# Designs tried in a protein design run: designed miniproteins, single chains, continued (3). Part 29

Each design is a single chain, and the fold is of that chain. pLDDT is the mean over its residues in the fold that is shown.

## One batch from the design tools (miniprotein)

Design m8989
Fold by ESMFold2-Fast:
Structure m8989 (fold): chain A 71 residues (1-71)
Amino acid sequence: MEKEELIKKAEEEVNKLREEGNSLVDQFDAAAAQSTDPEAREMLREAARSYQEKVDKQANDILEKAKKEAE
């Protein structure tokens, strides 16, 4: 597979992952805003943060794998 094709496919995968991730993070943030329980709000905010970091890590892993395969 050409390097350009491999990288382009990885970028499309990353864009899809980020769109799905942002939707879920928004849902956690909305739930936190609606909660009157301080512990629940803290847990939901942490879940949103952890999920955002997980999405970023997966996105980076996809790009790094594509770069290595493009050797």
Scores: mean pLDDT 79

Design m8990
Fold by ESMFold2-Fast:
Structure m8990 (fold): chain A 105 residues (1-105)
Amino acid sequence: MREELEKEIEEMEEEAKKLEEEGRLEDAEKVRILTEFLRLVVEGRYEKALELARRALEEGKLDPGAIGSLLDIARRLGAEALREELERLAAEIAGLEDVLARARA
């Protein structure tokens, strides 16, 4: 499992480089954020992984749909506490979007 995860990280880093070479800088940044998140979870650095996810979502570097990918990583690696915190973060972000939409109306 660990060797497979290290290989997945390398493949994701290579994909980010390809996207950057194609001028798809926003997509490349999203892949890099997901790659760093996976690395932090593999290392057991759950607090830093959660902080990375929160910052990326707040800065608009990850769309709310990307939360599904973050949750899948946490579930696959058995990081239940991190999964619960990500679900809470998803609810907080969804609530903020609703408030912003109402403020524009």
Scores: mean pLDDT 77

Design m8991
Fold by ESMFold2-Fast:
Structure m8991 (fold): chain A 93 residues (1-93)
Amino acid sequence: TDALVAQGQQKLKELEKAAEEGDIEAVRKQVLAVMGIIDQLTDQGALDAAADLSAQLSEALRKAAEKIEDEIESGVLLVASAVSSLVSRRLRS
């Protein structure tokens, strides 16, 4: 579990860097990677860790949206952020 959480946090940092560089394809790739780690944590019954990572993904996506100049891509990231926040809440329930 700790190793998966560390991997997720590293992927979130890579997402933030990609957003700073304006690399939307790299942002999408890192989102997919973090979602995969959330799925693995959920499958292992680590629901609190999955919820925490989902909340961190939501925050990272909000920050990424602020850095992306394309309004449509920024809007997609904000929707993904809201969904990730909802997933975090559901996993804690």
Scores: mean pLDDT 79

Design m8992
Fold by ESMFold2-Fast:
Structure m8992 (fold): chain A 90 residues (1-90)
Amino acid sequence: SKLESVIKALDDMIKLVEENKDASKEIQDELIDQIIAGLEKLSEAIPELKELFDKAIKELEEAKKLPTKEMVEKTLEVLEKLRKEVEEKA
C-alpha cells in the first residue's frame, strides 16, 4: 500500500540518521536536507498526509539551527513521531 511505502521510507530515513549520528555537523545538515527533500516528495504524492509532512519539514528546518547532538536527537524525534502518526492513519 502507499502507507506501507511511506513507513518504509521513514524507516530508511531514521536508519540513515542513526548510522551517521557521529558525523560532522556539515554532513548532518546535508542528510537533513535530503530527508526534507524526501518528505516534500511524499507530501506531493500523498495529499491526505500533507499536513503531517509539512509540519515535520518545519520542525526539521528548526532542528538544523541546533547544536549537532541536539539536532540529531530532535531529527530522530521528529521522524519517529511522524512514523507513528502515519501508522495510526493506516
Scores: mean pLDDT 86

Design m8993
Fold by ESMFold2-Fast:
Structure m8993 (fold): chain A 92 residues (1-92)
Amino acid sequence: KVEEAKKKYEEGKKRIDEILAEMDRLTQEAVENKDNPELVQELLQRADELYAEGKKVAEELKKISPAFGDAAQKRVDEAYERAKKAAEEALS
C-alpha cells in the first residue's frame, strides 16, 4: 500500500539518521575513552547492535527506494567501520 510504504520510508529514513548520529558518537567516545577498555568494549557492542539494526532498516528502505536504501546501507557500513576501528585501536 502506498500510504504504508510512505510511512515506512519516512520512519526508516529518520531511523537511519539516528543510527548514523549514534554511531559517530560511539566513535568519538571510543577515542576519548581509550584509557577505559571496559567502556570501549561496551561502545563496540553497542556499535554491533546499531549496525545489525541499520542493515535491516536499509533493506526495508531498498524495497521502497533501491537507490536510497543502497546509499543508506553504504553510509551505515562506513560508520560501523569507523566505530569498529576506533574501538579496536583504543583496545590495542
Scores: mean pLDDT 84

Design m8994
Fold by ESMFold2-Fast:
Structure m8994 (fold): chain A 69 residues (1-69)
Amino acid sequence: MEVDIALSLFIMALTLGDVEAAKRAAERVLALDPSQAPRLKEYVRELAEEGRLSEEDAEELLRHLEELE
């Protein structure tokens, strides 16, 4: 339940291109469930491949997620 809410906020932030909000939501997801890290990385990669997220923003988010592991 809690992780689902945080995950929804992360996905929303990604679709809006809000990198700062996405980072905060990712921190919350991983604080609740560290096993979600690969799933968060996959969402970032998918949106970058679709052109919804810049490569620079995607790289920054992926590095941030790896640092939180």
Scores: mean pLDDT 80

Design m8995
Fold by ESMFold2-Fast:
Structure m8995 (fold): chain A 115 residues (1-115)
Amino acid sequence: EKDEKFFEEELIRLVQEGRLALAVLAYYYRKKGYDFIAGLVLNLAPRFRDDPAVPLWEQVQRIVDELEKLGYPVPPLPSKEELLEAVRYIEQMLRDKGLPVPPLLRRARAELEAA
């Protein structure tokens, strides 16, 4: 469907812009059926960029805290295992399209695999 292609292209763009935490969280909420919240996460792109000194799970928490502060109903946070699944999905998506895997994504995967 057209919506799925658009969503996939937005995830790739976010990752290429150094916004892996937003991409991972949007993917997770959409996969759980929270399409409205996934769309809100995508719309936070101008407000959030990944800090390479901060773990992915802490950056995801900060995004969720901001959504809650804005008065949105926030579903449960992804586990580290669910974050790892999302990171692996995005990495495979980049590989399938012949796109380079950014160092930020490779580091996040390694940190989650060690946890």
Scores: mean pLDDT 82

Design m8996
Fold by ESMFold2-Fast:
Structure m8996 (fold): chain A 86 residues (1-86)
Amino acid sequence: AEEAAEIARRSAENAAEIAERGGDARSETAGAIEAIGGGLTAALAGPEAAERGAEYLEEGARRAEEAGGKVTALGARSGARLARSG
């Protein structure tokens, strides 16, 4: 459970960092896909991991959006929704 939440946290941080450094469309797409994967991993690990993973992904999405990373922000938000649906 903690491992899955940690994976979601790392994917969220990576998405935010890509946006903050002004990553190109390819790097933003890769970050978004990774964040979606983090959300799915959290969803499959049970309700506690899912909720924590969603919280990390929502924060990552907010940071990415503030940095102008629309694709990474969308990916992280999608990951958070997937985590909460588990």
Scores: mean pLDDT 83

Design m8997
Fold by ESMFold2-Fast:
Structure m8997 (fold): chain A 58 residues (1-58)
Amino acid sequence: GKEEAIKALQEYLGMSEENAEALLKGGEVYLGILYRELKEAHGEEVAERVVKLVKEAM
């Protein structure tokens, strides 16, 4: 749910809770940017998993 998506964004990207909530509210337009940043920092498997959690929480 929403809490799991927020925690994943905090853990993998160091986002504040406020920034994570803003990303969820911003809609699917941010998913492409999120995927690229996660892939660069943590690799493709983590990027796919976290983006899926975020999309399901929107």
Scores: mean pLDDT 81

Design m8998
Fold by ESMFold2-Fast:
Structure m8998 (fold): chain A 99 residues (1-99)
Amino acid sequence: EREERIERLKELTIEHLTPEQRAKVEAMSDEQYEALLDTAERLRAIGDGLDKLLSIIKEYPNLTEEQKKKAEEEIDRIVKELGWDPEATKKFIERLLKE
């Protein structure tokens, strides 16, 4: 069951890779592949969170007061889910809004 799932996920991953990346994945042990998947899932969550955060920041000046409150709630949720430092995240957002 577990081994079948890993093999299926590996096949799905390979279908979306370049030939060079595919060869590297095929050469990985199951343990190395599981570690890569965990890292990839974390990186994907970070990427999705960043894209959402940047989208909110870009639209923020155009939002109503009610929409701004919802946007701030969404930003807080994303920051919490990603496990980011609130102070570091605040500095990052301030930097993005400045430019």
Scores: mean pLDDT 66

Design m8999
Fold by ESMFold2-Fast:
Structure m8999 (fold): chain A 63 residues (1-63)
Amino acid sequence: APMPTWEKEMLEALAHGDMDALEAIVKANRAAVEKDADKLIAYAKSLGREDLAERLQQLLAEK
């Protein structure tokens, strides 16, 4: 199946270090991001994007 648009945009944001895009994607797609949170956090860390990984964890903890 083709990758969802939000997931493609998320991977691009993580690759480019785009914090604003990360925050916008999480806010628009919270439930889907929460389901894949561990994978996205691991991916961000694998890219050396510790700041984005930390922000993703913070955004998902804010309810």
Scores: mean pLDDT 82

Design m9000
Fold by ESMFold2-Fast:
Structure m9000 (fold): chain A 60 residues (1-60)
Amino acid sequence: SQKEKDREFLRQVYRDAIEKARAALAAGETGAGGGIYKNLPVSLDEQAEIAREVAAEAAA
């Protein structure tokens, strides 16, 4: 479904953001943005939950 595609898209965006932040820190750089996607049919609470899941996954 479109909602599942949107959730997978958000997971990939969050994973990419974490990897970019790690690469930047390793290179001695600072700065990487994250965001809430208001135009996706995924609630803000669900977006926050996905972000927490990806963060927990990256910490494992």
Scores: mean pLDDT 64

Design m9001
Fold by ESMFold2-Fast:
Structure m9001 (fold): chain A 84 residues (1-84)
Amino acid sequence: VLEKIESIEAEVVEATGPLAEDLGKKGKAERGEPEREVEVEITATVTVDGEEGSATIRYKIGLKEGATEEEVRELLEEAARISS
C-alpha cells in the first residue's frame, strides 16, 4: 500500500484533555493545497499521565495512479492504532 502513496501530511483538527495543549496548537500552523489527495479523519484516544484525551487528526495523502481510498483509509486506521 505504501507504494501507492506519494505524500502524507497530518493536521490536528481537534484535541481534548492533555492532548489539547500539545496537538491542538501545532496542527493549525500547516496549510496544504489539494492535489490528487484523500482526506481521512481519525479520532485517537490516548491516556497521558492518567488523563484520557482524544485527538481528531486529518490526514492528507497524495495518491499515485491506481490507489483506492479504501486501501489508504485502512492503512491510516492501522497507523492510528499503533500511534495510540
Scores: mean pLDDT 55

Design m9002
Fold by ESMFold2-Fast:
Structure m9002 (fold): chain A 90 residues (1-90)
Amino acid sequence: LAALDGRTASLSGTDVETGEKVVGSVTVNAATGEASGSVLITRDGVTELLPVSGKVTSVRYDPANRSIVADLKLTTSDGRKIDATGTLDL
């Protein structure tokens, strides 16, 4: 977590209810395990940029890609649930 503190990670995930692809970016607070940022979601042909917040559930190092990978459970400002992976290249 400390290696992610205050850094912006690229976010890729899925809306839990709709299966829609979600992309964006989040910044992690290593002291709390909280993540916050924004995501781009497309529904019914409309693409919206929405604030998200949530928590880091796991962190792992990927030696093949020299990156840190974090699993996240996020909620958008309008109440959508997002399962996401954040990636930070080292």
Scores: mean pLDDT 77

Design m9003
Fold by ESMFold2-Fast:
Structure m9003 (fold): chain A 74 residues (1-74)
Amino acid sequence: SALEEQKRALLERLYEEALRAAEKWGELKDQAIAEIERVREELLEMIDAGASTEEVFAAWVERMAEVQARVRAA
Protein backbone atom coordinates (compact mmCIF):
# COMPACT_ATOMS: atom_id res chain seq x y z
CA SER A 1 0.00 0.00 0.00
CA ALA A 2 1.00 3.66 -0.32
CA LEU A 3 1.11 4.02 3.46
CA GLU A 4 3.40 0.98 3.79
CA GLU A 5 5.73 2.45 1.12
CA GLN A 6 5.79 5.77 3.03
CA LYS A 7 6.84 3.90 6.20
CA ARG A 8 9.65 2.13 4.30
CA ALA A 9 10.74 5.43 2.71
CA LEU A 10 10.91 7.05 6.17
CA LEU A 11 12.98 4.13 7.54
CA GLU A 12 15.33 4.28 4.52
CA ARG A 13 15.96 8.03 5.08
CA LEU A 14 16.64 7.45 8.80
CA TYR A 15 18.96 4.55 7.92
CA GLU A 16 20.95 6.60 5.37
CA GLU A 17 21.36 9.47 7.87
CA ALA A 18 22.57 7.02 10.54
CA LEU A 19 25.13 5.49 8.13
CA ARG A 20 26.50 8.97 7.36
CA ALA A 21 26.76 9.71 11.09
CA ALA A 22 28.58 6.38 11.66
CA GLU A 23 31.34 7.51 9.22
CA LYS A 24 32.44 9.98 11.95
CA TRP A 25 32.93 7.23 14.59
CA GLY A 26 36.42 6.18 13.41
CA GLU A 27 37.48 2.70 14.63
CA LEU A 28 33.91 1.98 15.91
CA LYS A 29 32.39 2.65 12.45
CA ASP A 30 32.11 -1.01 11.38
CA GLN A 31 30.45 -2.04 14.67
CA ALA A 32 28.05 0.92 14.44
CA ILE A 33 27.13 0.06 10.82
CA ALA A 34 26.46 -3.58 11.75
CA GLU A 35 24.16 -2.51 14.61
CA ILE A 36 22.36 0.05 12.38
CA GLU A 37 21.78 -2.72 9.76
CA ARG A 38 20.26 -4.97 12.45
CA VAL A 39 17.91 -2.18 13.61
CA ARG A 40 16.81 -1.56 9.99
CA GLU A 41 15.94 -5.27 9.54
CA GLU A 42 14.01 -5.30 12.85
CA LEU A 43 11.96 -2.24 11.84
CA LEU A 44 11.25 -3.66 8.36
CA GLU A 45 9.74 -6.69 10.14
CA MET A 46 7.65 -4.30 12.30
CA ILE A 47 6.33 -2.57 9.16
CA ASP A 48 5.46 -5.97 7.63
CA ALA A 49 3.61 -6.81 10.89
CA GLY A 50 1.48 -3.66 10.52
CA ALA A 51 3.25 -1.15 12.81
CA SER A 52 2.15 2.49 12.42
CA THR A 53 4.48 5.27 11.20
CA GLU A 54 4.56 6.63 14.79
CA GLU A 55 5.50 3.18 16.19
CA VAL A 56 8.27 2.74 13.58
CA PHE A 57 9.71 6.21 14.32
CA ALA A 58 9.53 5.67 18.11
CA ALA A 59 11.25 2.27 17.79
CA TRP A 60 14.00 3.81 15.59
CA VAL A 61 14.67 6.58 18.14
CA GLU A 62 14.82 4.08 21.04
CA ARG A 63 17.06 1.58 19.19
CA MET A 64 19.43 4.29 17.93
CA ALA A 65 19.80 5.67 21.47
CA GLU A 66 20.81 2.14 22.57
CA VAL A 67 23.32 1.86 19.67
CA GLN A 68 24.78 5.30 20.50
CA ALA A 69 25.17 4.35 24.20
CA ARG A 70 26.92 1.07 23.32
CA VAL A 71 29.29 2.76 20.82
CA ARG A 72 30.20 5.47 23.36
CA ALA A 73 30.86 2.78 26.03
CA ALA A 74 33.18 0.80 23.73
Scores: mean pLDDT 83

Design m9004
Fold by ESMFold2-Fast:
Structure m9004 (fold): chain A 76 residues (1-76)
Amino acid sequence: SLREEARKLAEELAKELEEYLKKVTSDEEAEELAKKGLKVAEAAIKAALGEASEEELEEARRLQEEIRERAEKILA
């Protein structure tokens, strides 16, 4: 269900961000990752409440990928 997908997205995001933020030494890069994470979390919460569309959840997943790509560049 969309609700289960939203919960899974939120759990994955929290886990990944915790790992990335632990390794990032730059406050500026940490802030950027946190801002992107908040946008994904907001979309996931809306989807879990039945307020977001499937398209909005897909956009949140794209933002999650952007977070991962940015973290890889910062930590490389």
Scores: mean pLDDT 74

Design m9005
Fold by ESMFold2-Fast:
Structure m9005 (fold): chain A 61 residues (1-61)
Amino acid sequence: MPSLEEQYEALLATLPPEMQAAARRLRAGLLDLASRNPRVSRETVLRWAVQYVRQELAALA
């Protein structure tokens, strides 16, 4: 099974360039939030980001 980071990068590769930039900023913001909050894990925010992007892509299809 690919890592959550690999799954997110694979999703980014399927997005148009402007959405890739927005998705990268979203991931960076979530990882920054996790680094500042000991109750929130890096894995948790990455899993949420992957699910969110997948749901948005599914809604557009």
Scores: mean pLDDT 76

Design m9006
Fold by ESMFold2-Fast:
Structure m9006 (fold): chain A 74 residues (1-74)
Amino acid sequence: SAEFEAVLAARNLLEFQIELGRLVQSLGLDPSRFPSLSARSRAEFLAHAEADIAQLPLSEEQKAAILAKAKTLE
C-alpha cells in the first residue's frame, strides 16, 4: 500500500511516526492507542515500537520491515 511504502521511505523518526500514524488510521485503528506514535525521544519510541507494530493487521514480513526501518532512524 502507499501508506506502507511511505513508512519505509521515512527519513527521520518524526516523519516515520507521522507516516506510521497514517498507516494505523488506514487500517481502521486509533493512533492515540499506540504509545510509540506519541514518543518524544528515540529511546521512548523504541521501548514501545515492537509491541505496537506487532498489533498491526499486517503480514509478519511487513511488520519486520517496519521494525527494521524504525531501528535505522535517528
Scores: mean pLDDT 87

Design m9007
Fold by ESMFold2-Fast:
Structure m9007 (fold): chain A 81 residues (1-81)
Amino acid sequence: MDEVVRRALELARRAVLALTRGDYEEAARHLEELEELVLSLPEPDPEVLAELARAREALAAKDAEAFNAALLRALGLLRAQ
């Protein structure tokens, strides 16, 4: 679990950094990698996936604030698992 959380934090950090630079395409790639990581777990948490879906919607709307909030919620839920 700790290694999965570490990788998730790194991917989220890269996505946020890309957004800070206005690189929505790079942020989307890191979000996709994070989604793949969560889906690779034996029992993916639907609540984590829902927050990642919200992050994707925020990214499509170019809403950096909503994107960051959704990522933080997803990471918090993932650490609680």
Scores: mean pLDDT 83

Design m9008
Fold by ESMFold2-Fast:
Structure m9008 (fold): chain A 80 residues (1-80)
Amino acid sequence: HMQARQLTEEEKKLYDEFIKIMEEVAKRSKDPEVQKELQTLIDEIKKAKTDTERRIAFRQGLALLRAYDPEAAEKVEKLL
C-alpha cells in the first residue's frame, strides 16, 4: 500500500523554492523543449502524494538543472 502524506511546513517551503527556481530557468530558456521538460517536472512535484514520488521528481529536476543551468542547480543543492 502506498500512503499519501501531507507536506510539513519546512518541506513545503523547500519544494516551493525548488519550483520557483525551475520556473525561473524555464522562463529564461529560449528552448521550448527545455521549458516543457521543466514544467512537466514542476507538475509532477505538485501532484506527488508520496515521498518516493517527490524524491524521484526532485532528482530528475536537479539533473535537468545541472544540464541546462548549473548555477541554478547549485542554488537548489544548498537547500538540501
Scores: mean pLDDT 76

Design m9009
Fold by ESMFold2-Fast:
Structure m9009 (fold): chain A 87 residues (1-87)
Amino acid sequence: APLSTREAVALLVETLERILREKASPEEAVKAMEELRAHLLANMDPSSATMRFFLDLLEGLIRYAKEENWEAIRQILEVLRQLLEDL
C-alpha cells in the first residue's frame, strides 16, 4: 500500500531529528534528505497532492542544509512535530 500522510510526516520528522542530533554535515544532511525523497517517490501515489507537498518541502530543506541554515530546519521540524500530533 502507498505511504500514508502520517507515515510520510513521521519519516521526515525522524530524518530531521537524526540530522540535528548527530550534527550532520551539509553533505550528510542533503544525502539523508535525498534518500528520503527517493523513498517517498517509490512508495507514494505520484498523483497525490500530499506527495507534491512533501517533495516541495524536501527541496526547501535541502536548500537550507546546503546554506547551513540549521535554525530554519529546527523551526520546520517543530511545525512538523505539531502536524504529526494533529494527524
Scores: mean pLDDT 84

Design m9010
Fold by ESMFold2-Fast:
Structure m9010 (fold): chain A 62 residues (1-62)
Amino acid sequence: VSENFKKFIEELEKKLEAGEITPQEAGDIVRKIQDEIDRARKKYGPKNDLEKLKAELEKIYS
């Protein structure tokens, strides 16, 4: 899992707080990222880093 991906999530949160995107739009973006994480997890096997990223995404989505 890359450091750049976590930075991307932080930028997404910042835009949500600034009102540049809606919670609905943020949720759609997070959903797509979760799908990619699930795909990687199934193909390459489960890793703690993938679980941590999923938890970070849930903070935005939920």
Scores: mean pLDDT 68

Design m9011
Fold by ESMFold2-Fast:
Structure m9011 (fold): chain A 65 residues (1-65)
Amino acid sequence: MDELERLAEERLEEIGKYGKIVKVEREGNKLVVYAEFPTVSDGMRSIAEATDLWLAGLEAEVIPV
């Protein structure tokens, strides 16, 4: 596992604390996370966690479903 894969797994665990992760897709350097959130605030927190992946060179997007 490279450092980017480890960072992605760590951030997925953090995102999962705010909502239920339904599906994860990876296309090259882009990670797309589909999740169910009980509130808009929980969704916003997950987006903030995903931003760290983008800054580390892996683009991340959280899509509420």
Scores: mean pLDDT 70

Design m9012
Fold by ESMFold2-Fast:
Parts: sequence; structure tokens; C-alpha cells
Structure m9012 (fold): chain A 83 residues (1-83)
Amino acid sequence: SPAEEAIRKAIELVRKAIDYAEQGKLDEAKTLINEAIELAKKASDIPEVKRAIEVMNKALQAKNPEEVKTLLRKALIILERAL
């Protein structure tokens, strides 16, 4: 389905964002988080996807790489459950 495709693409962007956060590249990580949120919005009728978007928005407000990674890993688990 188009919703499943959007969720799979959002998952790949979140994984890349985690990799950038691990490198301390928070600006690059946050760019990918914004892209993941826009893709996830296409499937926002799914409650799990709405929760993942909320967690990703919290990651955008985080100031340190460890907090960003923790929040992105939570969003990843939630998005995978939506599949």
C-alpha cells in the first residue's frame, strides 16, 4: 500500500539520521528527521505513525546526540510496529 511504502521510506531515513547523530552531525540528522516526518504524515491515519511523528518532533528539539539517538530509536520501533 502507499502507506506501507511511506512508512518503509521513513524508517530508512530514521536509520540514516541515527547514523548522523552517532557521528555528532546533528544538523544533517535533523534534516533527515524532517524528511521522515513528512513521509510519515502520509500514513498519519495509523495511530502508531502519529506517535512516531510526536517522538521525531521531540528529537528535533533535543540538543545532544545521545538524546536524539534515544528518541530516534524509539520512533524506529514504533514505525516498525505500524508495518
Scores: mean pLDDT 89

Design m9013
Fold by ESMFold2-Fast:
Structure m9013 (fold): chain A 101 residues (1-101)
Amino acid sequence: TKEEKLKALEAGTAAAAIILQIQAYDMGLSEDEIQYLVDAFSEGGKAAVAAVEAGASLEDALAIMRQIVRDATADKSPELQQAVDFALRQGEAIARRVLEA
């Protein structure tokens, strides 16, 4: 159902945010860099929620979030891009697991 997809997406986006915060701490990112990443993940998450509300699959919503976040970080260091991709992959795995439950 739409409600199940939204619950899965909420769980996945929350997990991605927590993992991002851990990565940011480990990398010693500046306050401005952390805020930029938080904003990018927030915009991706909002777009994914809007897609599900419009009838998209969870996979399509996750792909939209991934694309927005990747585009927002394309000009950043390879190390930062790897940290972002790790957070996204973990969040996506959790979202899929919640939907399958």
Scores: mean pLDDT 86

Design m9014
Fold by ESMFold2-Fast:
Structure m9014 (fold): chain A 75 residues (1-75)
Amino acid sequence: SEREKRLKEIFLKVAEEMEKKEKDEEELIKKAQGLTLVLYEAIEKDLSDEEIIKLVKEKLGEEVAKIMKEEIEKE
């Protein structure tokens, strides 16, 4: 679906920004795994952008949520 394609594109951009900022390999892997789980939940449950940002903040922290909000705002 177009929604699934959009979400995958946003999450990929967030992952790329995370990789630039996070120098700890173990933390980067952990955050990437968490981001993948949030992506699948967002697709499965038809979460809104606001709900996705909230879930990212809860699971991955405020910095990752801020990156996601910035990538959504760039659309």
Scores: mean pLDDT 83

Design m9015
Fold by ESMFold2-Fast:
Parts: C-alpha cells; structure tokens; sequence
Structure m9015 (fold): chain A 74 residues (1-74)
C-alpha cells in the first residue's frame, strides 16, 4: 500500500531534517512545537519508514523511502 499523506507538521519535520540529523528536542525548538507533538509526528514518519533514529537519539531521513513516498503522491 502507498504511504499515507503527510501532515503539515510531518512535512516541516522532513524539511528540517534535510539540514541534518536532529533530536526530538532540537526539532521541537526549531519548529516551535512541544516535544510530545514532535514525538508523535516522528513516530508516524518512522512507522512509514521515512525517518530513522541513530544511537544518539537523532532522527534522519531515509532518502530512498522519502523519494518513493513523494513519487507515489505525484
């Protein structure tokens, strides 16, 4: 099945992560959103395979999966 459409917050998180890996705290600070709200959004993106978490708790883009997701929505 194709990935679900992205929410505005999920799209903002993807855009922020193009600058480099970030923690939930760094994303919350950059986007002006609470940590629990960011965590729910990154958990949804991780469930779709669009982001991954490193050993330091930083999230980064799965660029191949993101490309496939965007191509499926085009």
Amino acid sequence: AAPAPLTPLQRAIIEALTDGPMTVEELAKKLGVSRPTVRRAVDALEAQGLVRRDEKGRYFLNRAALKAHLDALA
Scores: mean pLDDT 77

Design m9016
Fold by ESMFold2-Fast:
Order: structure tokens, then sequence, then C-alpha cells
Structure m9016 (fold): chain A 82 residues (1-82)
């Protein structure tokens, strides 16, 4: 079935990339798909909490943290999840 939220490989890759840029250690391989650290990052980026994060909103949040990602990179990750 189709999901309305960012998830799967796209969200995992985005979170891992952001964690690396922030200098955080993320153990995605140790136990499962989402570690507590990755979950915390997800919640920080899920500004709406009741819907899907838009590419523009995610980009703005990352920029406020000193991380600048291209819109094309975010869209490519979302498209891969689809």
Amino acid sequence: GLDTRLGGVAMTRLLAKVAELLGLDVDLEVDGRITPSVAALYLAFDRDRDGTISAAELREVLASMGVHLSDAEIEALIAEAS
C-alpha cells in the first residue's frame, strides 16, 4: 500500500546523512531500522507530527541547523521511497 508519510529507505538515508553532517553517530546496523538517536532526529524534523513533512519545510529546518541540502536531493530521496 501507499504511505502518505516519509519513511522507508528515503527517510532512513536522509536521517543518516543529516546525522553525519551534524557529527552524530547513528547505529542503524546494530539492532534494526531506527535507533533512538535516529528517532529523535525524525521527531525534530517532523514539525507537523500529524502529516507528511514537505521538502521545503525539511530544507528550512536543516538550514537553521547549518545544513544546506539541495531541493533535488530531497526530492530524489522522496521519489525513491515512492
Scores: mean pLDDT 53

Design m9017
Fold by ESMFold2-Fast:
Structure m9017 (fold): chain A 89 residues (1-89)
Amino acid sequence: GEKLQQLLEAAREVRALLEEAGLPALGARLEELARRLVEALRAKRRLEAEEELGLLEIIRGLLKILGAPDEILAKLDELIDIARELLRS
C-alpha cells in the first residue's frame, strides 16, 4: 500500500514541476497515467500496468529529447523506478 502512495506522490511532484515549466496540461496527463497505473496494479491487471508504464517511459524519452530540465527527468525516473518495483512484486 505504501509504495502505491509513494508512486502517486512522485506523480504529483512531476506534475508540479511541469506546471512550473509552463506545461500544466502535460503534468495533468502524466498524473492521470500514474493513477491508471496504480488502479491496474491494485486490480492485478499486469498487461494494463505494463502498458501505462511503457507510456510513461515514452513520455520521459520525449521530454529528454525536447530538453526538459534535469530535475523533471530525475523525478520522472523516480516515478518509473517505483512502478517497476511494484510490477516485480
Scores: mean pLDDT 86

Design m9018
Fold by ESMFold2-Fast:
Structure m9018 (fold): chain A 100 residues (1-100)
Amino acid sequence: SPKELMEKLVEEMKKLVEEGKTASDEELLHLVGKILIATRQILEIAKKSNASQDLIDEIEEIEKEVERIYQELLNGAPKEEVIERLEELVERLEEIVEKF
């Protein structure tokens, strides 16, 4: 189902965040890139599943926030702050996916 596929992507994102805690700065950048791709896949699934506009808008805001984190990391943002923000965004995304 679309919900099961989105839940699997959220689980993948949680693993990427955990890997990020022990990763090098270069590895963390690649992991954040993968999280961004997974977020975009969730957004595409939501759109194709005719999800409510409110849910689509919430996922789009999370995508924008992950993209901002990626840019901040490129500009030398501290790893600890990046991980904390990603954990918060993944939890928010999990709550949104649960509404499906």
Scores: mean pLDDT 89

Design m9019
Fold by ESMFold2-Fast:
Structure m9019 (fold): chain A 77 residues (1-77)
Amino acid sequence: MPKLSPEQQAKIEEAATELEKLLLENKDAVLSDPEAFEKLKELLAKMREALAAGDVDGFLKAAEEMKKLLEEAKAKA
């Protein structure tokens, strides 16, 4: 299986770093909302599946959806 290019790896790391910060900032808000927590688990599974398939675009799409979920949780808090 071909390795990710340095550019693809950098994009994944950038998205992961941003999501980590958003998760730390909004952890309690997401955990207190059962729907948000279930959606978070679904998006994490989707991101793992995309990485296993070598689907960088699919990973980035799932990461964007997770970022939106976390930002919406923050806006409601």
Scores: mean pLDDT 77

Design m9020
Fold by ESMFold2-Fast:
Structure m9020 (fold): chain A 75 residues (1-75)
Amino acid sequence: GQINWQSLESLPPTTLVGLFAMDIGASFSGDASSYPLLIEAEGETYTANDQATLVSILQDLYQKRPKKIHVSVAP
């Protein structure tokens, strides 16, 4: 699929990450209803405090093509 970043930016955080994972063929797990988000992919950990930071992380992950993405609420 083709990623439309503008459309994805309007979605809830967990929905945004889930759709991103589907588009790149990654398995998606976890649940987080609000920021800050903890994102785990291929042994690396990222923290997103807002949607702009989340989009930036997802753009980086798009280049890396992870096979698994896990999302949780940051402690």
Scores: mean pLDDT 74

Design m9021
Fold by ESMFold2-Fast:
Structure m9021 (fold): chain A 111 residues (1-111)
Amino acid sequence: KEIEALIEGFKLLSAVEQFIDFLKEVSKTADEETKKWLDESIKRFKELQEKFRNAKSYEEMIKVAEEIIKLAQEVKKRAEQSDDPNKERIISLADAVIEEAKRFIEKLKEL
């Protein structure tokens, strides 16, 4: 059902926004090395949010959701390799973004 896919899309955008907001807060107190990849990740997630909002087809939305999964996996890996005190929360929020994106893709495929 199209409305269920739309609801999952809003959940995905909400999870990404929550993740961006948390990464911004971590970036304020992070060391220079951690701050660099956090700021780059924030920029890339914002670009993906804009691509998602501007998507003209379900196929484009799926591609953006797949890019969101890849970026969240990259951020999760960087957090796992860092000594930042916030790494467990970064990993948790990255996993939430990945799961919401997977749910969204599956709902679109049911259409």
Scores: mean pLDDT 87

Design m9022
Fold by ESMFold2-Fast:
Structure m9022 (fold): chain A 94 residues (1-94)
Amino acid sequence: DASELRGLVNQILLALEEGDEEKIEEYREKIRELLAEDPEKAEEALKTVDDLISMVTSGREKALKIIEEKQSQELRERFEENQEKAIEALRKNL
């Protein structure tokens, strides 16, 4: 189910924001289980997730450091918007 797959990917992005590596691993495994009958689709979905995690992780530390140093609500909202855009982009590719 495409809706279930999108739900799992959204949970991975939320777990990434929380820094919960165990949950990221758990939801990645659930994606593999969900797409067990289509290994090619499973690999494409997991690759998209990995690429997104890399992008978010690279941007996250810099964004969070700036937010912390400047105590800026605007920077916090931009970070949240970037997370929402990342989730939306992934939904379009699923």
Scores: mean pLDDT 71

Design m9023
Fold by ESMFold2-Fast:
Structure m9023 (fold): chain A 81 residues (1-81)
Amino acid sequence: MTSEELRKQAEKAVEDAKKFKQMAVDGENGKLTLLQEVGAKIAAIGAGTQGYLLKKKAEEKGDEEAIKLAEEAAKIGGDKG
């Protein structure tokens, strides 16, 4: 994977984590069904896990920008939505 591909994947993981975290909050506020809320929480965890894996790959390559993006995704997703 190139540094450019790694950064794009990390950026997508951040976007996905933020999106699913917001959906989980919307579910908790009664704007979504319980099933949609649970699905959003699981999806946010998935995005965070992807961020964690991408961070490890970015650290191996020394790409500081990719590390920061992947760490942000992992932090957002690890916050349970």
Scores: mean pLDDT 77

